# Designed miniproteins, single chains, continued (4): the designs that were tried, part 44

Each design is a single chain, and the fold is of that chain. pLDDT is the mean over its residues in the fold that is shown.

## One batch from the design tools (miniprotein)

Design m13505
Fold by ESMFold2-Fast:
Structure m13505 (fold): chain A 80 residues (1-80)
Amino acid sequence: SGLELFQAQVAEAEKLAQEAVTKDLPLEKQIELLEQSIQIYQDLLTRYRRALPPAVQAQLQQKLQDAQNTLEELKAKHLA
């Protein structure tokens, strides 16, 4: 059950990040979806820190960084 919940949360975070950049959404909604994705990745890295192999931790850190970079790019492009 813990592994299934982990996998479901990773899939949800990936879906939110993908929807933020592929759907025809207002900027505020794109930011909201990316912030939700970032929050899920941060929570997973905190909660499963001791349970995840280093390679999986690195993959989650990369996904978190990618979502953070996308959020920064959207904010810079539209709010600067």
Scores: mean pLDDT 84

Design m13506
Fold by ESMFold2-Fast:
Structure m13506 (fold): chain A 74 residues (1-74)
Amino acid sequence: MKEEIKKLAEKILGVSPINDDDNLYDLGGNSLLQIKLVTEIEKKFNVYIPGDKIGDVTSVNSMVDLVKNAPKRV
């Protein structure tokens, strides 16, 4: 899971390598890329990330935590 999320972040931001605790905004991320990354994570792991949690998507580790706590799509 973490490695898959890391690869998605690297692909979407166009930067590599990304460390687990790197701030994605410092790496050139913005709100549009954050939404795109959340959408790809939801597709890959079949989860739903509530809109109020999207602002918490700041690092690979924070995304892993969100996926672990996200409700499954039915």
Scores: mean pLDDT 76

Design m13507
Fold by ESMFold2-Fast:
Structure m13507 (fold): chain A 90 residues (1-90)
Amino acid sequence: SKKIKEAEELIKKAVEYDKKGDKEKSTELYKEAVKLYIEALPTASEEQQKKILIRLAMLYLASKGGGLEDIAELAEPYFQAGLDALEEAT
């Protein structure tokens, strides 16, 4: 899926900006990645859905730890499904 690839690329860029201390840019890129993952969910394959849900759960946990409220609010509805998917994968 194009949206999944775009979300993964945004995560990579967000990590690089975070390493450089540009928290504003990093946060914006993480927020856009979360939105793309959510948009991709309804049309994703079952296997892609599980991967997206795990990513959203990880982003939710990171956002709660970092005080990134907007990202946490967007990802929260998917958190339990992501934990369930991660448990099945392990």
Scores: mean pLDDT 83

Design m13508
Fold by ESMFold2-Fast:
Structure m13508 (fold): chain A 60 residues (1-60)
Amino acid sequence: SYKEIEEKILALVEEATKSDIKTRRKLMEQVMAMIATLPEKEAEELFKKYVAKRLELLSK
């Protein structure tokens, strides 16, 4: 479901911040691939949440 995909993506973003650069790139690629499988509207909304979460984590 959309909610499960959203939760998984946010968890992957948090994991990426704790990982080395190589693993981080792999996790980010996985996130983008998951977003690409969603309908256009849901993909846009989730991509915005992904960007916002990354910015939040980078500020800390």
Scores: mean pLDDT 78

Design m13509
Fold by ESMFold2-Fast:
Structure m13509 (fold): chain A 72 residues (1-72)
Amino acid sequence: GAVDSLIEQGKMALNSGNFKQALALFQQAVALGADPSLLIEPLKQLVSKAQAAEDLDTAVQAAELLKQLLSS
């Protein structure tokens, strides 16, 4: 479905180092009602990889999204 496609595209963007695109795709998946459990691990990886790449804006936004999902 659309949600699964967004998550897979987000993972592909993450693996390619396109952190801003990965974040946008994961945010769209959340907006469409993605199960939080499917996004916890990808978002943890996004935070870690974005921090390592010194993309602090994406790392902060990904961490905030992760926080929202963990409090649900």
Scores: mean pLDDT 89

Design m13510
Fold by ESMFold2-Fast:
Structure m13510 (fold): chain A 71 residues (1-71)
Amino acid sequence: MSPLEQLEQQVDAAIAQLKREAEAGVLSKEEIEDMANFLIKQVRREGEERGIPQSRIDELIERIRRTAEEL
């Protein structure tokens, strides 16, 4: 599995968990935003450490932001 594929799977899993917790009513809107911001920081760090192209990192960050806005 490529570094990009690994990071994409991690992001997908984190988004799925965030959605489940939001649907269960255990997260406030502020907590959802805080978790999304934390994930964005992790994606930037991991992407840079693994040499993933900035365009791909930006795509993953946009997916996280969009998910948080929809919750």
Scores: mean pLDDT 83

Design m13511
Fold by ESMFold2-Fast:
Structure m13511 (fold): chain A 94 residues (1-94)
Amino acid sequence: MSLESIEAALRARTDPAEAERLLARIEELRERRAELLKRYEEKPSVETTRELLELEIEYARLMTEVLGVQKPEELEKEIEEAKKELEELEKKLK
């Protein structure tokens, strides 16, 4: 989805003040994700993986709320599974 499509969907579903706030947050999350991905490519670590997971969770929740990309229950299940995978990875790394 383009930012223009997201903006249009926000303005159609929420009041103008809330739409502006959500759009700004989406743009902030996209910028932070790009920075974290660059750091991950340079030097993969458990910390960077955790930060990426947390950011992807926040972004996915916003996209689900704004665009209805998937059911909230399905998203929460995916989040729980991803967190368990990260915990298992941390255990394997000692």
Scores: mean pLDDT 71

Design m13512
Fold by ESMFold2-Fast:
Structure m13512 (fold): chain A 82 residues (1-82)
Amino acid sequence: MAEKEKLVEAAEKALKELEELIETESKKGKLTPEQIEKLKEILEKGKELLKELKEAKSVEEAEKKARELAEATVGGLKEIFG
């Protein structure tokens, strides 16, 4: 299922980039501890949704989980970074 494979790859890449962002921003000390904690919560939610995406039995279910993951990550980043 090529579409599901692409969605999984995109989601894994996005979560890896978010994990690297959290590590980088924690070292810079420019974000508050509360903002860093919120980023970690977004990463945790994203990992849960990625698991559900990998377990999806149809393309439609995979697309739904990918959208939920994108909304959780993009929405959270927009709140922190504007």
Scores: mean pLDDT 81

Design m13513
Fold by ESMFold2-Fast:
Order: C-alpha cells, then sequence, then structure tokens
Structure m13513 (fold): chain A 81 residues (1-81)
C-alpha cells in the first residue's frame, strides 16, 4: 500500500536505517506513495511531503521513519488536488 511504499523508500534513502530518516528522505517516500495512489505529479507529492516532514524534524531536520512515511502519504494525497 502507499504507506508501506513510502516507509520502505524512506528506509532505503536512509541507508537501511529503520528508525530515523532525514527530512529529504521523505521526498522519495512521497514519490513512491504518489505512484501507488495514481497521482500524475509524483514530484509535487515529494515536495509537499518534505514540507510536512520539516514540521516534525524541527531544527535537526531529522524525523522517525514512521513520521517520514506519514508525511509522504499526506503529501501524495494533497498532490491529487
Amino acid sequence: NAYEAARQAAIDASGGNTEKASVGATSFGGYEAAKVLGVEDPGRAGLIGTVLANIYGGEKLEVTVDQAAEAAVRGAELAKR
């Protein structure tokens, strides 16, 4: 599903780290979630997801893999509009 695709992409972008991801890793999650959801502009989904993850990451720009996946899926859903 979109969440699992986003989560796996965030893990892969973080070198296999299953706990922590950079805010930038969320862009890859958003792209993969967008493909699962049939969004025409996966790049837009990645950008929106990154902006949302920035709220979670704060000063360190680091989030949990779960937060990255949630932000990525939300970005993909918003990109449908």
Scores: mean pLDDT 73

Design m13514
Fold by ESMFold2-Fast:
Structure m13514 (fold): chain A 66 residues (1-66)
Amino acid sequence: GAMQEALRRELEEAARRAVGAVARGDYDAAIEHAQRSVELARELGDEAAERGSRRGLATIRELKAQ
């Protein structure tokens, strides 16, 4: 439905923004965008997308710690 399609687009946008922030070295912004992608995947009920988003968030946190 329209709500699921809107949530999917928001998830894809949040993921793109996280990648862009990492490329700029803005890890705080990247973490915020990655957290949003986890929330959106959960709202979608997409367990595979939620796992992927959580893994991405963990990777960004590791990059910030370096």
Scores: mean pLDDT 89

Design m13515
Fold by ESMFold2-Fast:
Structure m13515 (fold): chain A 72 residues (1-72)
Amino acid sequence: ERVERLYEAIKEMVEELLKRGYTREQILADLEKAIEELRKGIEVAEQNKDFETLERLRALLEAYERVIEDLK
């Protein structure tokens, strides 16, 4: 599954950042900023009827949301 692949990739990145001494707090702040930018991109893609980009951005958003829930 596309979302599952993205989730695993983001999770591995987060684990590497934690191993290098970044705090969960810093990582969560960065992930939350990424989600904000993704939501803006989704709105633009919806307005432009760019369904391919919309599908990609929605999958990425879902993957980031899953990682954030795991970190809380």
Scores: mean pLDDT 84

Design m13516
Fold by ESMFold2-Fast:
Structure m13516 (fold): chain A 75 residues (1-75)
Amino acid sequence: SHMHEEERKKRREEVEELKALIAQLREKYPGVLTDEEIQVLALYQLNKKKGEVSPLTEAKAEAARKRLEERLALG
């Protein structure tokens, strides 16, 4: 049905957007963030766009953001 095709299309678009966000964060902050921190920040941005963020994802993203700010402040 058209509804199932639209849901699959949305999932593919979300995966591509997540990959793009991860790549952008790696290029913007080379050597500053771990792969896990980059993935958490990218996932948080995607979930924010959907208007649905789990408390655990938000907490992990907040911790990663603070570490990013600390590392950037040190030069």
Scores: mean pLDDT 78

Design m13517
Fold by ESMFold2-Fast:
Structure m13517 (fold): chain A 67 residues (1-67)
Amino acid sequence: SAEKAKALEEARELGRQASALSKSYTDQAKKAEEAGDLKLAAEIMAQGNQRGAELTDRIVELQKKAL
């Protein structure tokens, strides 16, 4: 159905956004680590993990709707 196709398309787009976001947080954490700010690097990675989990949860819900 059109509704299921739309949900699957939204899930794929969120998957692409999640990958880009993960890379952005990893790059930011690496810069903090290279600057010697290990606390900031850990905080950036923790924030990235939390946002990644939120996106994964949304993707799973959209995939369930596509079934």
Scores: mean pLDDT 86

Design m13518
Fold by ESMFold2-Fast:
Structure m13518 (fold): chain A 98 residues (1-98)
Amino acid sequence: AFPKVPVARVTVALPTAQQAVELARQLEDEAIKEGLGVAAADRERSEVRLYAPTVETAVRMLEKLLELAREMGIEILDIRTAPSDPELAAAVAALLAA
């Protein structure tokens, strides 16, 4: 069970539920192959949620998601981290500034 393991979480908002599902599926295939973490789609919110064991692996998953979105022509509406994780928030901000 994963609920007691520290997990870095990133939420990415997309224009449609279908785009969220498609991105999550493609990213999940790569995440499993590389051992990075888990990607899940929230159809009701049109979001992809990234769950990773470390800040570094969460940032790598986000970078791959952003690359896939660019290749597919999908607009990113918002990127959020948990308010309780300032280290993850700083790492995500650094990625987006690069």
Scores: mean pLDDT 78

Design m13519
Fold by ESMFold2-Fast:
Structure m13519 (fold): chain A 93 residues (1-93)
Amino acid sequence: MTQPLVDEFVEVLRKVGREELAKKVEEVYEKTKDLSPDAQIVAISSVILGKSLEEAIEEAKKVEELPEPERRRVTMRLMGEAVEKLDRLSRES
C-alpha cells in the first residue's frame, strides 16, 4: 500500500511550507487509487518533481502498461528523484 509513503511526503512538504504541493500530492494519489502501487508512486513523484496533475496521471498510466522489470526501474528512478528534491527542500528550511 502506498498510503504511508504519500503521508510521509505530504508531512515533509507541509513542514517546509509547500502546502499547495502537498495538496496536489494528495489529489493525484486519490485520482490514481485504481492503479497499481508503482503507477501511484510515479504519479506522486511526478507532481513533486513539478509536473501538472494531468501530466502526472498520464505518466502513471504509461508505467502501468510497462512490463517488469522496466516498470519497477522507472518507478524507483522517479521516486529517488522526488526523495532527493524533498531532502533538498528540508535542508533549505
Scores: mean pLDDT 81

Design m13520
Fold by ESMFold2-Fast:
Structure m13520 (fold): chain A 100 residues (1-100)
Amino acid sequence: MPPNLAELGKMSRAEHAMEEIRLLIELSGRSGVFTLEQIKEMLRRQGVPEENVEKQARIHLALMDKDGSGVITVEEALEYARRLGMSEEEIEELREEMTA
């Protein structure tokens, strides 16, 4: 469905995070970790301007990388989605997408 601009503005932070995690799963080749370069490519595909890609990627790392490893694990990404209000069912669906 192509949402209109008003409906895009109503997307919750949790819904946006789920969409980002799904794209990261594809870009990572289901490796179980998301690198800074994969986060940058995700942001580019979502239409973030190149001048903002580095800053936004660093923000994503700061929000999800709890252990300071410089990468986001699938578990850290799912925990972030859980904190934003995603259901356990939706989290398990994302986990299944990593192993499919």
Scores: mean pLDDT 73

Design m13521
Fold by ESMFold2-Fast:
Structure m13521 (fold): chain A 73 residues (1-73)
Amino acid sequence: DRAAKVAQLRKLYEENKSKLETVKGSLELVKEALRLMGYSDEEISEIFREAAERAEKEGLPKEVIEALREIAE
């Protein structure tokens, strides 16, 4: 049920609000949210790897690109 997953996501965000203060912390929270939504670890790694490649092509800061690459592992 989507409502149950949304409730779990809200709890995750409430318990980890401090992570939203940083790029890496925000990405870690997104990774956990994707797991709750039913994505596999392999699918999540591929999503973040593709996001890192796109960020590099778009000229985003090295810190953002490195954070995405670290999360993909």
Scores: mean pLDDT 76

Design m13522
Fold by ESMFold2-Fast:
Structure m13522 (fold): chain A 93 residues (1-93)
Amino acid sequence: GFLEAVEKLKKEELEKFAEEARKKLEEEKKKAEEELKDDKVLMEIFKLSLKAAEYLIEAVENMHTDRELAKKYFEKAREYYEKAKKLAEEAEK
């Protein structure tokens, strides 16, 4: 699966990926706060998606140092992703 593929990457590559992903996530957050300020539902979906992405980055970063912590963060990422998906489906009616 995804975690097994990530384990095959070098630790330095994973750390660089996590740093770049966090920078991109901050840029997207600022953009969404400006563009989605008038849409409460889209803003909530974005906040849940942002939290899922943050946990996924934490999972990747911890893959070589603490596999159990990485799995825990991956499961949290999945939980927030599912919450965002359900809210998006509800918004479409």
Scores: mean pLDDT 78

Design m13523
Fold by ESMFold2-Fast:
Structure m13523 (fold): chain A 70 residues (1-70)
Amino acid sequence: MAPRRVRVHVRLPKSVLEKETGKKVTSPEDAAEAVEAYLRKRLPGAEVRVTRVTRFSDDWVEAEVEVTIP
């Protein structure tokens, strides 16, 4: 049972995601994986899952993310 689960909307520059994760973002699926990897690096110990990529463009990724803290 997760004691804290929050749903957040994030907007991140594609270049920042690619730089910090080392992953090339060419599809919404890649964007979801990159956002999860980026947030896992910044929130150690939290479970991070992208539930939906709401926008995918050349410059920006917008996603709905579920974060679970133990």
Scores: mean pLDDT 78

Design m13524
Fold by ESMFold2-Fast:
Structure m13524 (fold): chain A 78 residues (1-78)
Amino acid sequence: MEKAEKAREEIEKLVAEKLKQARALASTLTPQDFEMLKAALIEEIRRIGKEYNLSQEELDELIKEAEERFATLEQEIL
């Protein structure tokens, strides 16, 4: 469905931009700052998912994907 595709695109763009921001700030980020950025991203993903009426299954999948990408970045920079 059109709305689900747009939501996925918005979320993927948001995740990419937040990861880029975190990577650029890596030398100054504490583990606590990193956790706060991750929490803010997950909240925004939930907001977009609700706005576009994504299924709970699709939303949970996108959140898990974002969490895994942040965990990988955290291991690289912290």
Scores: mean pLDDT 79

Design m13525
Fold by ESMFold2-Fast:
Structure m13525 (fold): chain A 75 residues (1-75)
Amino acid sequence: EKERKAALYLTAAGINLVAARVALEMGDEESARQAAQTAIDLAKKAIEYEKSLPNPDKEAIEWAKRVIEEAERLL
């Protein structure tokens, strides 16, 4: 259950980061900010679930941290 949640949140975070970048390229700053904030929230959830697992996926955590960093640069 938690493994699926971590993977789902991580995937959703990545999708929202891409959506934020696309919105920014199109000049839609409001949609870009909303998508970037969603990406950050989802990536934080992914890290939280991953760290609660018996064997946390270090690569998944590092990727989620990268998503947060990239999304924060769009704000």
Scores: mean pLDDT 84

Design m13526
Fold by ESMFold2-Fast:
Structure m13526 (fold): chain A 89 residues (1-89)
Amino acid sequence: MRERLRRAIELVRNREAAKAAETASEEEIRALAIALGALGLRQVEEAGGDVEGARERIIKELSEAFGISLEEARRLLEEALRVVEELEA
């Protein structure tokens, strides 16, 4: 998952996510969706918006989209946020 999240974050940042999604596996599409959520949450934070409200919305959206628990969705989002921080260092 970490390697897929790293690649997905780089694809989103380079504006290549749409093209990548055309040939992506289900697991790669999941990684792209999680990466989009994490980067979106960072944009809300940078804009001084409601970070907690955005986080809860993204967690629910991921849970519903992939049929996973809210706890698992939160874990995946937090993992992606850590990868974003590592790439910014």
Scores: mean pLDDT 80

Design m13527
Fold by ESMFold2-Fast:
Structure m13527 (fold): chain A 64 residues (1-64)
Amino acid sequence: SVDEEIEKLIEELEEEKKTATPEQRGYLDSMIAHLKDLQNDKSVSDEMKKKVIDVVRQTLERLR
């Protein structure tokens, strides 16, 4: 499910925090918080959730 994809992405971001700078860690924490809010928001469509997942994955790729 899309919410399972969000959970996996949160786990990936938590792992990235282990090697991140303090500034990057703050940004990663903000993304994790937003993803957790999105995961519980039933008013947001699965299509929109997938678009947010894609944007976050692209951002993570740029940080690597």
Scores: mean pLDDT 81

Design m13528
Fold by ESMFold2-Fast:
Structure m13528 (fold): chain A 66 residues (1-66)
Amino acid sequence: VEQKKKMYAGLLANSLLARAEGDEEMAAFSEEQAKKLKEELEKMGHGDLIPEIEAEGRAIAERELA
């Protein structure tokens, strides 16, 4: 489950980085993959953790863009 959380955060970070770089196609692809992982995490009973994982993904993107 920890690996799925890490992958979700990473995909969110990648989508934000791709948008910042003007790569809307890659951003859309990463968002689609992230949506699938979000649904899996919710199905596994980890829906309450989604906001925290999303915050982590944003933090990763902010560090990469800084």
Scores: mean pLDDT 79

Design m13529
Fold by ESMFold2-Fast:
Structure m13529 (fold): chain A 76 residues (1-76)
Amino acid sequence: SLADFVRAYAASLGIDLDEETVRALAARIEREVGRDREAVRAALDARFSSVGIPNGEVFAALPPEVQAERLAALSR
């Protein structure tokens, strides 16, 4: 499912997303680009980068409060 793909993408960055955020993000991405795997991955790359999470290394270096703020931005 697209939700499983979103969860796996986040896990590849060292991020454990809550199920509400996974569902919201999956629904958003499906509305924007549909279900094509390549388009979905590109949209996820763009969305995570737009909230200041370009990769797992950058995310891991952030203070916990900043991590929480940027993750909350993913569903907006």
Scores: mean pLDDT 85

Design m13530
Fold by ESMFold2-Fast:
Structure m13530 (fold): chain A 131 residues (1-131)
Amino acid sequence: VAIYAPEDLLTEAQAAVTALNAQGIPARLISSADEIKSDDIAVIALITSGTPFSTLEALAERAKELGVPLVLVSSDKNNPKLPLLKHKYPDIVFPVQVPPSKIPDFAVAFAKLLLAGTPPRVAVFQAAETV
Protein backbone atom coordinates (compact mmCIF):
# COMPACT_ATOMS: atom_id res chain seq x y z
CA VAL A 1 0.00 0.00 0.00
CA ALA A 2 1.32 3.44 -1.00
CA ILE A 3 0.25 6.44 1.11
CA TYR A 4 0.50 10.03 -0.11
CA ALA A 5 -0.06 13.02 2.20
CA PRO A 6 0.56 16.79 2.29
CA GLU A 7 2.77 18.06 5.16
CA ASP A 8 -0.29 18.87 7.34
CA LEU A 9 -1.42 15.18 7.27
CA LEU A 10 1.99 13.42 7.55
CA THR A 11 1.26 12.38 11.18
CA GLU A 12 -2.00 10.64 10.13
CA ALA A 13 -0.27 9.08 7.08
CA GLN A 14 2.59 7.73 9.24
CA ALA A 15 0.05 6.32 11.74
CA ALA A 16 -1.74 4.54 8.84
CA VAL A 17 1.61 3.10 7.57
CA THR A 18 2.38 1.87 11.11
CA ALA A 19 -1.11 0.32 11.55
CA LEU A 20 -0.92 -1.48 8.15
CA ASN A 21 2.60 -2.85 8.81
CA ALA A 22 1.47 -4.03 12.30
CA GLN A 23 -1.22 -6.13 10.47
CA GLY A 24 1.43 -7.63 8.13
CA ILE A 25 0.30 -5.44 5.19
CA PRO A 26 3.38 -3.77 3.60
CA ALA A 27 2.86 0.01 3.53
CA ARG A 28 5.04 3.08 2.87
CA LEU A 29 4.85 6.84 2.43
CA ILE A 30 5.31 8.22 -1.10
CA SER A 31 6.08 11.81 -2.16
CA SER A 32 5.29 11.46 -5.90
CA ALA A 33 3.33 9.42 -8.46
CA ASP A 34 6.60 7.86 -9.75
CA GLU A 35 6.92 5.92 -6.46
CA ILE A 36 3.67 3.93 -7.12
CA LYS A 37 4.50 0.31 -8.06
CA SER A 38 2.49 -2.28 -10.03
CA ASP A 39 2.56 -4.58 -6.95
CA ASP A 40 0.82 -1.95 -4.78
CA ILE A 41 -2.68 -3.20 -3.92
CA ALA A 42 -3.82 0.41 -3.47
CA VAL A 43 -2.78 4.06 -3.23
CA ILE A 44 -4.31 6.05 -0.34
CA ALA A 45 -3.94 9.80 -0.91
CA LEU A 46 -4.78 12.06 2.03
CA ILE A 47 -5.93 15.44 0.72
CA THR A 48 -6.79 18.96 1.88
CA SER A 49 -8.32 21.94 0.02
CA GLY A 50 -4.70 23.07 -0.51
CA THR A 51 -3.59 19.87 -2.32
CA PRO A 52 -2.72 20.85 -5.94
CA PHE A 53 -5.02 19.35 -8.60
CA SER A 54 -1.91 18.64 -10.74
CA THR A 55 -0.52 16.40 -7.95
CA LEU A 56 -3.80 14.45 -7.68
CA GLU A 57 -4.06 14.12 -11.47
CA ALA A 58 -0.47 12.77 -11.65
CA LEU A 59 -1.30 10.18 -8.94
CA ALA A 60 -4.52 9.20 -10.80
CA GLU A 61 -2.75 8.88 -14.20
CA ARG A 62 -0.02 6.65 -12.70
CA ALA A 63 -2.60 4.56 -10.77
CA LYS A 64 -4.62 4.10 -14.01
CA GLU A 65 -1.46 3.09 -15.96
CA LEU A 66 -0.66 0.39 -13.35
CA GLY A 67 -4.29 -0.71 -12.69
CA VAL A 68 -3.97 0.25 -8.99
CA PRO A 69 -7.01 1.75 -7.16
CA LEU A 70 -6.53 5.30 -5.81
CA VAL A 71 -8.54 6.30 -2.72
CA LEU A 72 -8.82 10.05 -2.07
CA VAL A 73 -9.32 10.55 1.68
CA SER A 74 -10.68 13.97 2.67
CA SER A 75 -12.21 15.36 5.88
CA ASP A 76 -14.20 17.81 3.67
CA LYS A 77 -17.01 16.26 1.57
CA ASN A 78 -17.39 19.55 -0.38
CA ASN A 79 -13.84 19.42 -1.85
CA PRO A 80 -14.49 20.15 -5.60
CA LYS A 81 -11.41 18.13 -6.66
CA LEU A 82 -13.08 14.85 -5.59
CA PRO A 83 -15.99 14.81 -8.16
CA LEU A 84 -13.69 16.10 -10.94
CA LEU A 85 -11.11 13.31 -10.47
CA LYS A 86 -13.80 10.62 -10.05
CA HIS A 87 -15.44 11.77 -13.33
CA LYS A 88 -12.11 11.80 -15.25
CA TYR A 89 -10.85 8.47 -13.77
CA PRO A 90 -13.90 6.24 -13.16
CA ASP A 91 -13.02 2.79 -11.73
CA ILE A 92 -9.58 4.09 -10.59
CA VAL A 93 -10.41 7.04 -8.26
CA PHE A 94 -12.56 6.42 -5.16
CA PRO A 95 -13.28 9.48 -2.98
CA VAL A 96 -14.12 8.94 0.70
CA GLN A 97 -14.69 11.16 3.72
CA VAL A 98 -12.80 9.98 6.82
CA PRO A 99 -11.96 12.02 9.96
CA PRO A 100 -8.15 12.36 10.42
CA SER A 101 -8.20 10.36 13.71
CA LYS A 102 -9.86 7.41 11.84
CA ILE A 103 -7.49 7.27 8.84
CA PRO A 104 -5.35 4.38 10.29
CA ASP A 105 -8.46 2.24 11.06
CA PHE A 106 -9.91 2.99 7.60
CA ALA A 107 -6.61 2.14 5.83
CA VAL A 108 -6.37 -1.26 7.60
CA ALA A 109 -10.06 -2.13 6.94
CA PHE A 110 -9.78 -1.10 3.26
CA ALA A 111 -6.55 -3.06 2.64
CA LYS A 112 -7.99 -6.21 4.32
CA LEU A 113 -11.10 -6.03 2.10
CA LEU A 114 -8.96 -5.69 -1.06
CA LEU A 115 -6.77 -8.66 0.03
CA ALA A 116 -10.01 -10.67 0.54
CA GLY A 117 -10.89 -9.98 -3.15
CA THR A 118 -13.53 -7.27 -2.52
CA PRO A 119 -13.78 -4.87 -5.52
CA PRO A 120 -12.22 -1.43 -4.72
CA ARG A 121 -15.52 0.53 -4.94
CA VAL A 122 -17.21 -1.88 -2.46
CA ALA A 123 -14.11 -2.06 -0.22
CA VAL A 124 -14.02 1.78 0.15
CA PHE A 125 -17.71 1.96 1.22
CA GLN A 126 -17.46 -1.01 3.64
CA ALA A 127 -14.19 0.29 5.19
CA ALA A 128 -15.76 3.76 5.67
CA GLU A 129 -18.70 2.15 7.58
CA THR A 130 -16.24 0.61 10.12
CA VAL A 131 -14.80 4.03 11.26
Scores: mean pLDDT 80

Design m13531
Fold by ESMFold2-Fast:
Structure m13531 (fold): chain A 85 residues (1-85)
Amino acid sequence: KVRELERKATILLVAADLLIAAAENPYASKQEREDAIKGARDTLKEAREVVEQLKALGADPSTVEEFEKRIEELEKRVDEIEKKL
């Protein structure tokens, strides 16, 4: 179960990174970038929920901290992109 949740968190973070890249695309329309921002926020919310489950199951603290730091970094990037729209 812990390994499955770690895999899920990793996949969600990759998906969020791709959505952020789509939101940063200068050739995308404003609507496409707004949709990508919304998708990234929803994906990061799911990633946070998975990380909370990992914490509850006693997953390795260093692994949990790395996921939490990555989520925070991606959330900050989304906020910066949204402010520029």
Scores: mean pLDDT 87

Design m13532
Fold by ESMFold2-Fast:
Structure m13532 (fold): chain A 78 residues (1-78)
Amino acid sequence: SEEERRRRVALERLYEAALGYYILQKDPNATPEQIEKAKAELEKALEDMRSAGVTDEEIQRAIERAKKEADEILKKVK
């Protein structure tokens, strides 16, 4: 359905925006401007969640998944 599609797309965007923000926030080479842009994109994605009727539980799961992935990417040592 259109509602299901809208929720799926919104959750995907939220995950991607959160992942990018959390990676930049922990990157010592990231500029304040890059971090602020990523934060704005995350805030826009969160606003899209409200419009798409996504539940708070779904939002929290997507954010938690993004944080875990960001940590795994940034802490991966060879």
Scores: mean pLDDT 80

Design m13533
Fold by ESMFold2-Fast:
Structure m13533 (fold): chain A 83 residues (1-83)
Amino acid sequence: SKLEELKKLVEEIKELDPSLKPLLDRVLKLTEEAVKTKDPFEKEELEGIIHLILAVLLVVTKNPEVKELLRRLLDLVDEILKS
């Protein structure tokens, strides 16, 4: 499942940069909440927060391997939330 792929990708990024663990765990939790919600306005708000977190991580991260995985994470979140 795409959610299992998301969890695996989050673990890969956490191994490369452990400092990102709290924000990556938050992205995972918010994505699970966004999938579960029946309120389209709540889903949109959660998606916005996830995008803001990932945008900040992409700006502050200097490791190009971590940046590439964060871009893949953003794409995967968008695919999950579109479904």
Scores: mean pLDDT 87

Design m13534
Fold by ESMFold2-Fast:
Structure m13534 (fold): chain A 63 residues (1-63)
Amino acid sequence: SSSIAQLQKEIEAIQKEIEELKKQRERTSDDFDRGVLDVKIAVLNVVLEKLKAQLAREQALAA
């Protein structure tokens, strides 16, 4: 379905954002700032898991 293609694009976009934040974390030496980045990465991972779960449900319905 068209929703599968859209979910795949959204998942890819979130994964790219997480990778950029991880690179920023690697360049950050301050423990507090690293903690802030860890929280941002954790929030995006929650969004990513919800999108992946939705994709799995859509794929199961299409099969």
Scores: mean pLDDT 87

Design m13535
Fold by ESMFold2-Fast:
Structure m13535 (fold): chain A 90 residues (1-90)
Amino acid sequence: DAERVRKIEQFARLGARHGLRLEREGRPLYEAEKQLEALREEMRREGRLEEFEEWYEATLEAIAETGNMPPEVAARAVEAALAAVAEARA
């Protein structure tokens, strides 16, 4: 379970950093599917596509198991996202 939570946190951090970049560029956040594909392509270019797919899959599995992400896991994902935002702003 710890490894699954770690993968979900990594996906949350990626999403947060991407969202910040879009905000800085004045781009709309409502294009979530296009954002997901852009992240996948970035990770592919970095040779990290396998990591990205593992993080994304772990997140989807957590959501599917409960109809919603478990509250504890959701809280950890939010904390990871906020930490990534703070790091990017430092």
Scores: mean pLDDT 70

Design m13536
Fold by ESMFold2-Fast:
Structure m13536 (fold): chain A 120 residues (1-120)
Amino acid sequence: LSEGVRAMIEEVRRLAEQEPDPEIRELALEAVRLIEESEDEEKAEAAAMVAVVGLRHPDEEIRLLAARLAVAIAKMPADSPLVEEALRLAGAAVLALLEGNDEKARRLFEEALRVAEKGL
């Protein structure tokens, strides 16, 4: 994993320690374990970015969706035909969240999660 991905993993651990919801905390820590075990750098980076950006959000529903998506992306087989689509939707969700468009971000996280779970 790149230095950037390793830095994001440490930030996810820090955010998980501060997470008040035990389900979101458990999912965030599961995502960290899966990302560290990943041999797919692009998939690992996407999952880490989703977790970092999503877990910083004040809305518990968005944090839960982001944690679930990070786990789902990290679990996807690298050869799944749905990986590229899941990563594109996840990237769009992260961008929407950074732009302050929470409603668009929520819908894109839900769509990305649906695609990633189908790719399992």
Scores: mean pLDDT 87

Design m13537
Fold by ESMFold2-Fast:
Structure m13537 (fold): chain A 90 residues (1-90)
Amino acid sequence: MDIKLVPLEELSPEEQARVKKFEELRKNKDYETLLDRAVEIANKALEAGFKVLYEDAVNALRDIATEARKAGMNDVAQRAEEAVKELEKK
């Protein structure tokens, strides 16, 4: 999910570096967990025939891919996009 970013321009250079690195590490960890959970939910929804829940989970995967890519986590973003493609293959 979307994580609130601290306005870097309002902080000292030392605090900016610390916050930026912390945000990148936090996002990477959260996106990995969210990716695994969204894939699990999508697969279960598809198996059960719950179209609305399936669409919601796929949208969550797309959001994870977008946010992870913006955070420089291209591996996580690629995994999320690949998961969407595999689910769409049926």
Scores: mean pLDDT 68

Design m13538
Fold by ESMFold2-Fast:
Structure m13538 (fold): chain A 83 residues (1-83)
Amino acid sequence: MDKEIRDEMVEAILNGDLERLKELALDPRVPRSVRLQALRWAGDKEAAEKVNDPEFKKLYEEQVKLDKEATERRNKILEEGLK
């Protein structure tokens, strides 16, 4: 089930197990959202290439960009609220 796969991803993140995160990212049976999260935490663009899914690679790059933009917006709100 998707929950079990997500729990496994969380365990790998907590343990710093980058190899397990890469395995999850490369498994086509894993939901795309979980694969994207696993790749982001592993920080491995080479793993994205190995998936041989150019749409997935594009989504990963777009998600990384959106995460950066979301972090920048959050920081701006916090700065405006604290100042």
Scores: mean pLDDT 68

Design m13539
Fold by ESMFold2-Fast:
Parts: structure tokens; sequence; C-alpha cells
Structure m13539 (fold): chain A 95 residues (1-95)
């Protein structure tokens, strides 16, 4: 659906067959899924949020080392998006 060189970070909520909300995280390059993780919102902990951020930042660092400089602004936007997402989720988890 997307050009092979497009990086896309997706956050979306789905419902399980048991009607339980699940937060999904997906990092793609075109049609290729580079990282996909899912958590029940009720099971999501601050530690799991930090581990997800760490894993995504590791992948972004690997991509930054291998991709041409023209991709770096896109990687920077994704990194900022991950940090903003983390802050919002951690605020909800502290309630």
Amino acid sequence: DLPADTLVLRFYITTTEDNVPVLNFELRRGGEVLLKESWKLSDLTEEKVEELKKRVLELLEELRATLPPEYHPQLDEIEEGVENWKKKLLEELKK
C-alpha cells in the first residue's frame, strides 16, 4: 500500500473476542512489519511502556546507521512520536 521506503509508526486500539481493549503498536517500512507488539490496556505497566520505547529507539538507531541522511528527519519524527505516546500512557497508568 505504501512505497517500500516509507516508515510508518501506528498506534491503534482493537478489541479481543472477549471484548477486552488492546493497545497495538506497529512500526513498518512500506509493506514490511519491523516491530509489532500488543498489550491489554489493563495489563499495561510503566515498565512495559519503557521497554517498548527502548526497543523502538534501538530499531530507529539501527535504521539511522543504515539509511541515507534523507530518512533522518522521518526517523526524528517517529522518535518524537514515541516519546509523546509514552508520556500520555504513563500519565494514564499513574491514575
Scores: mean pLDDT 72

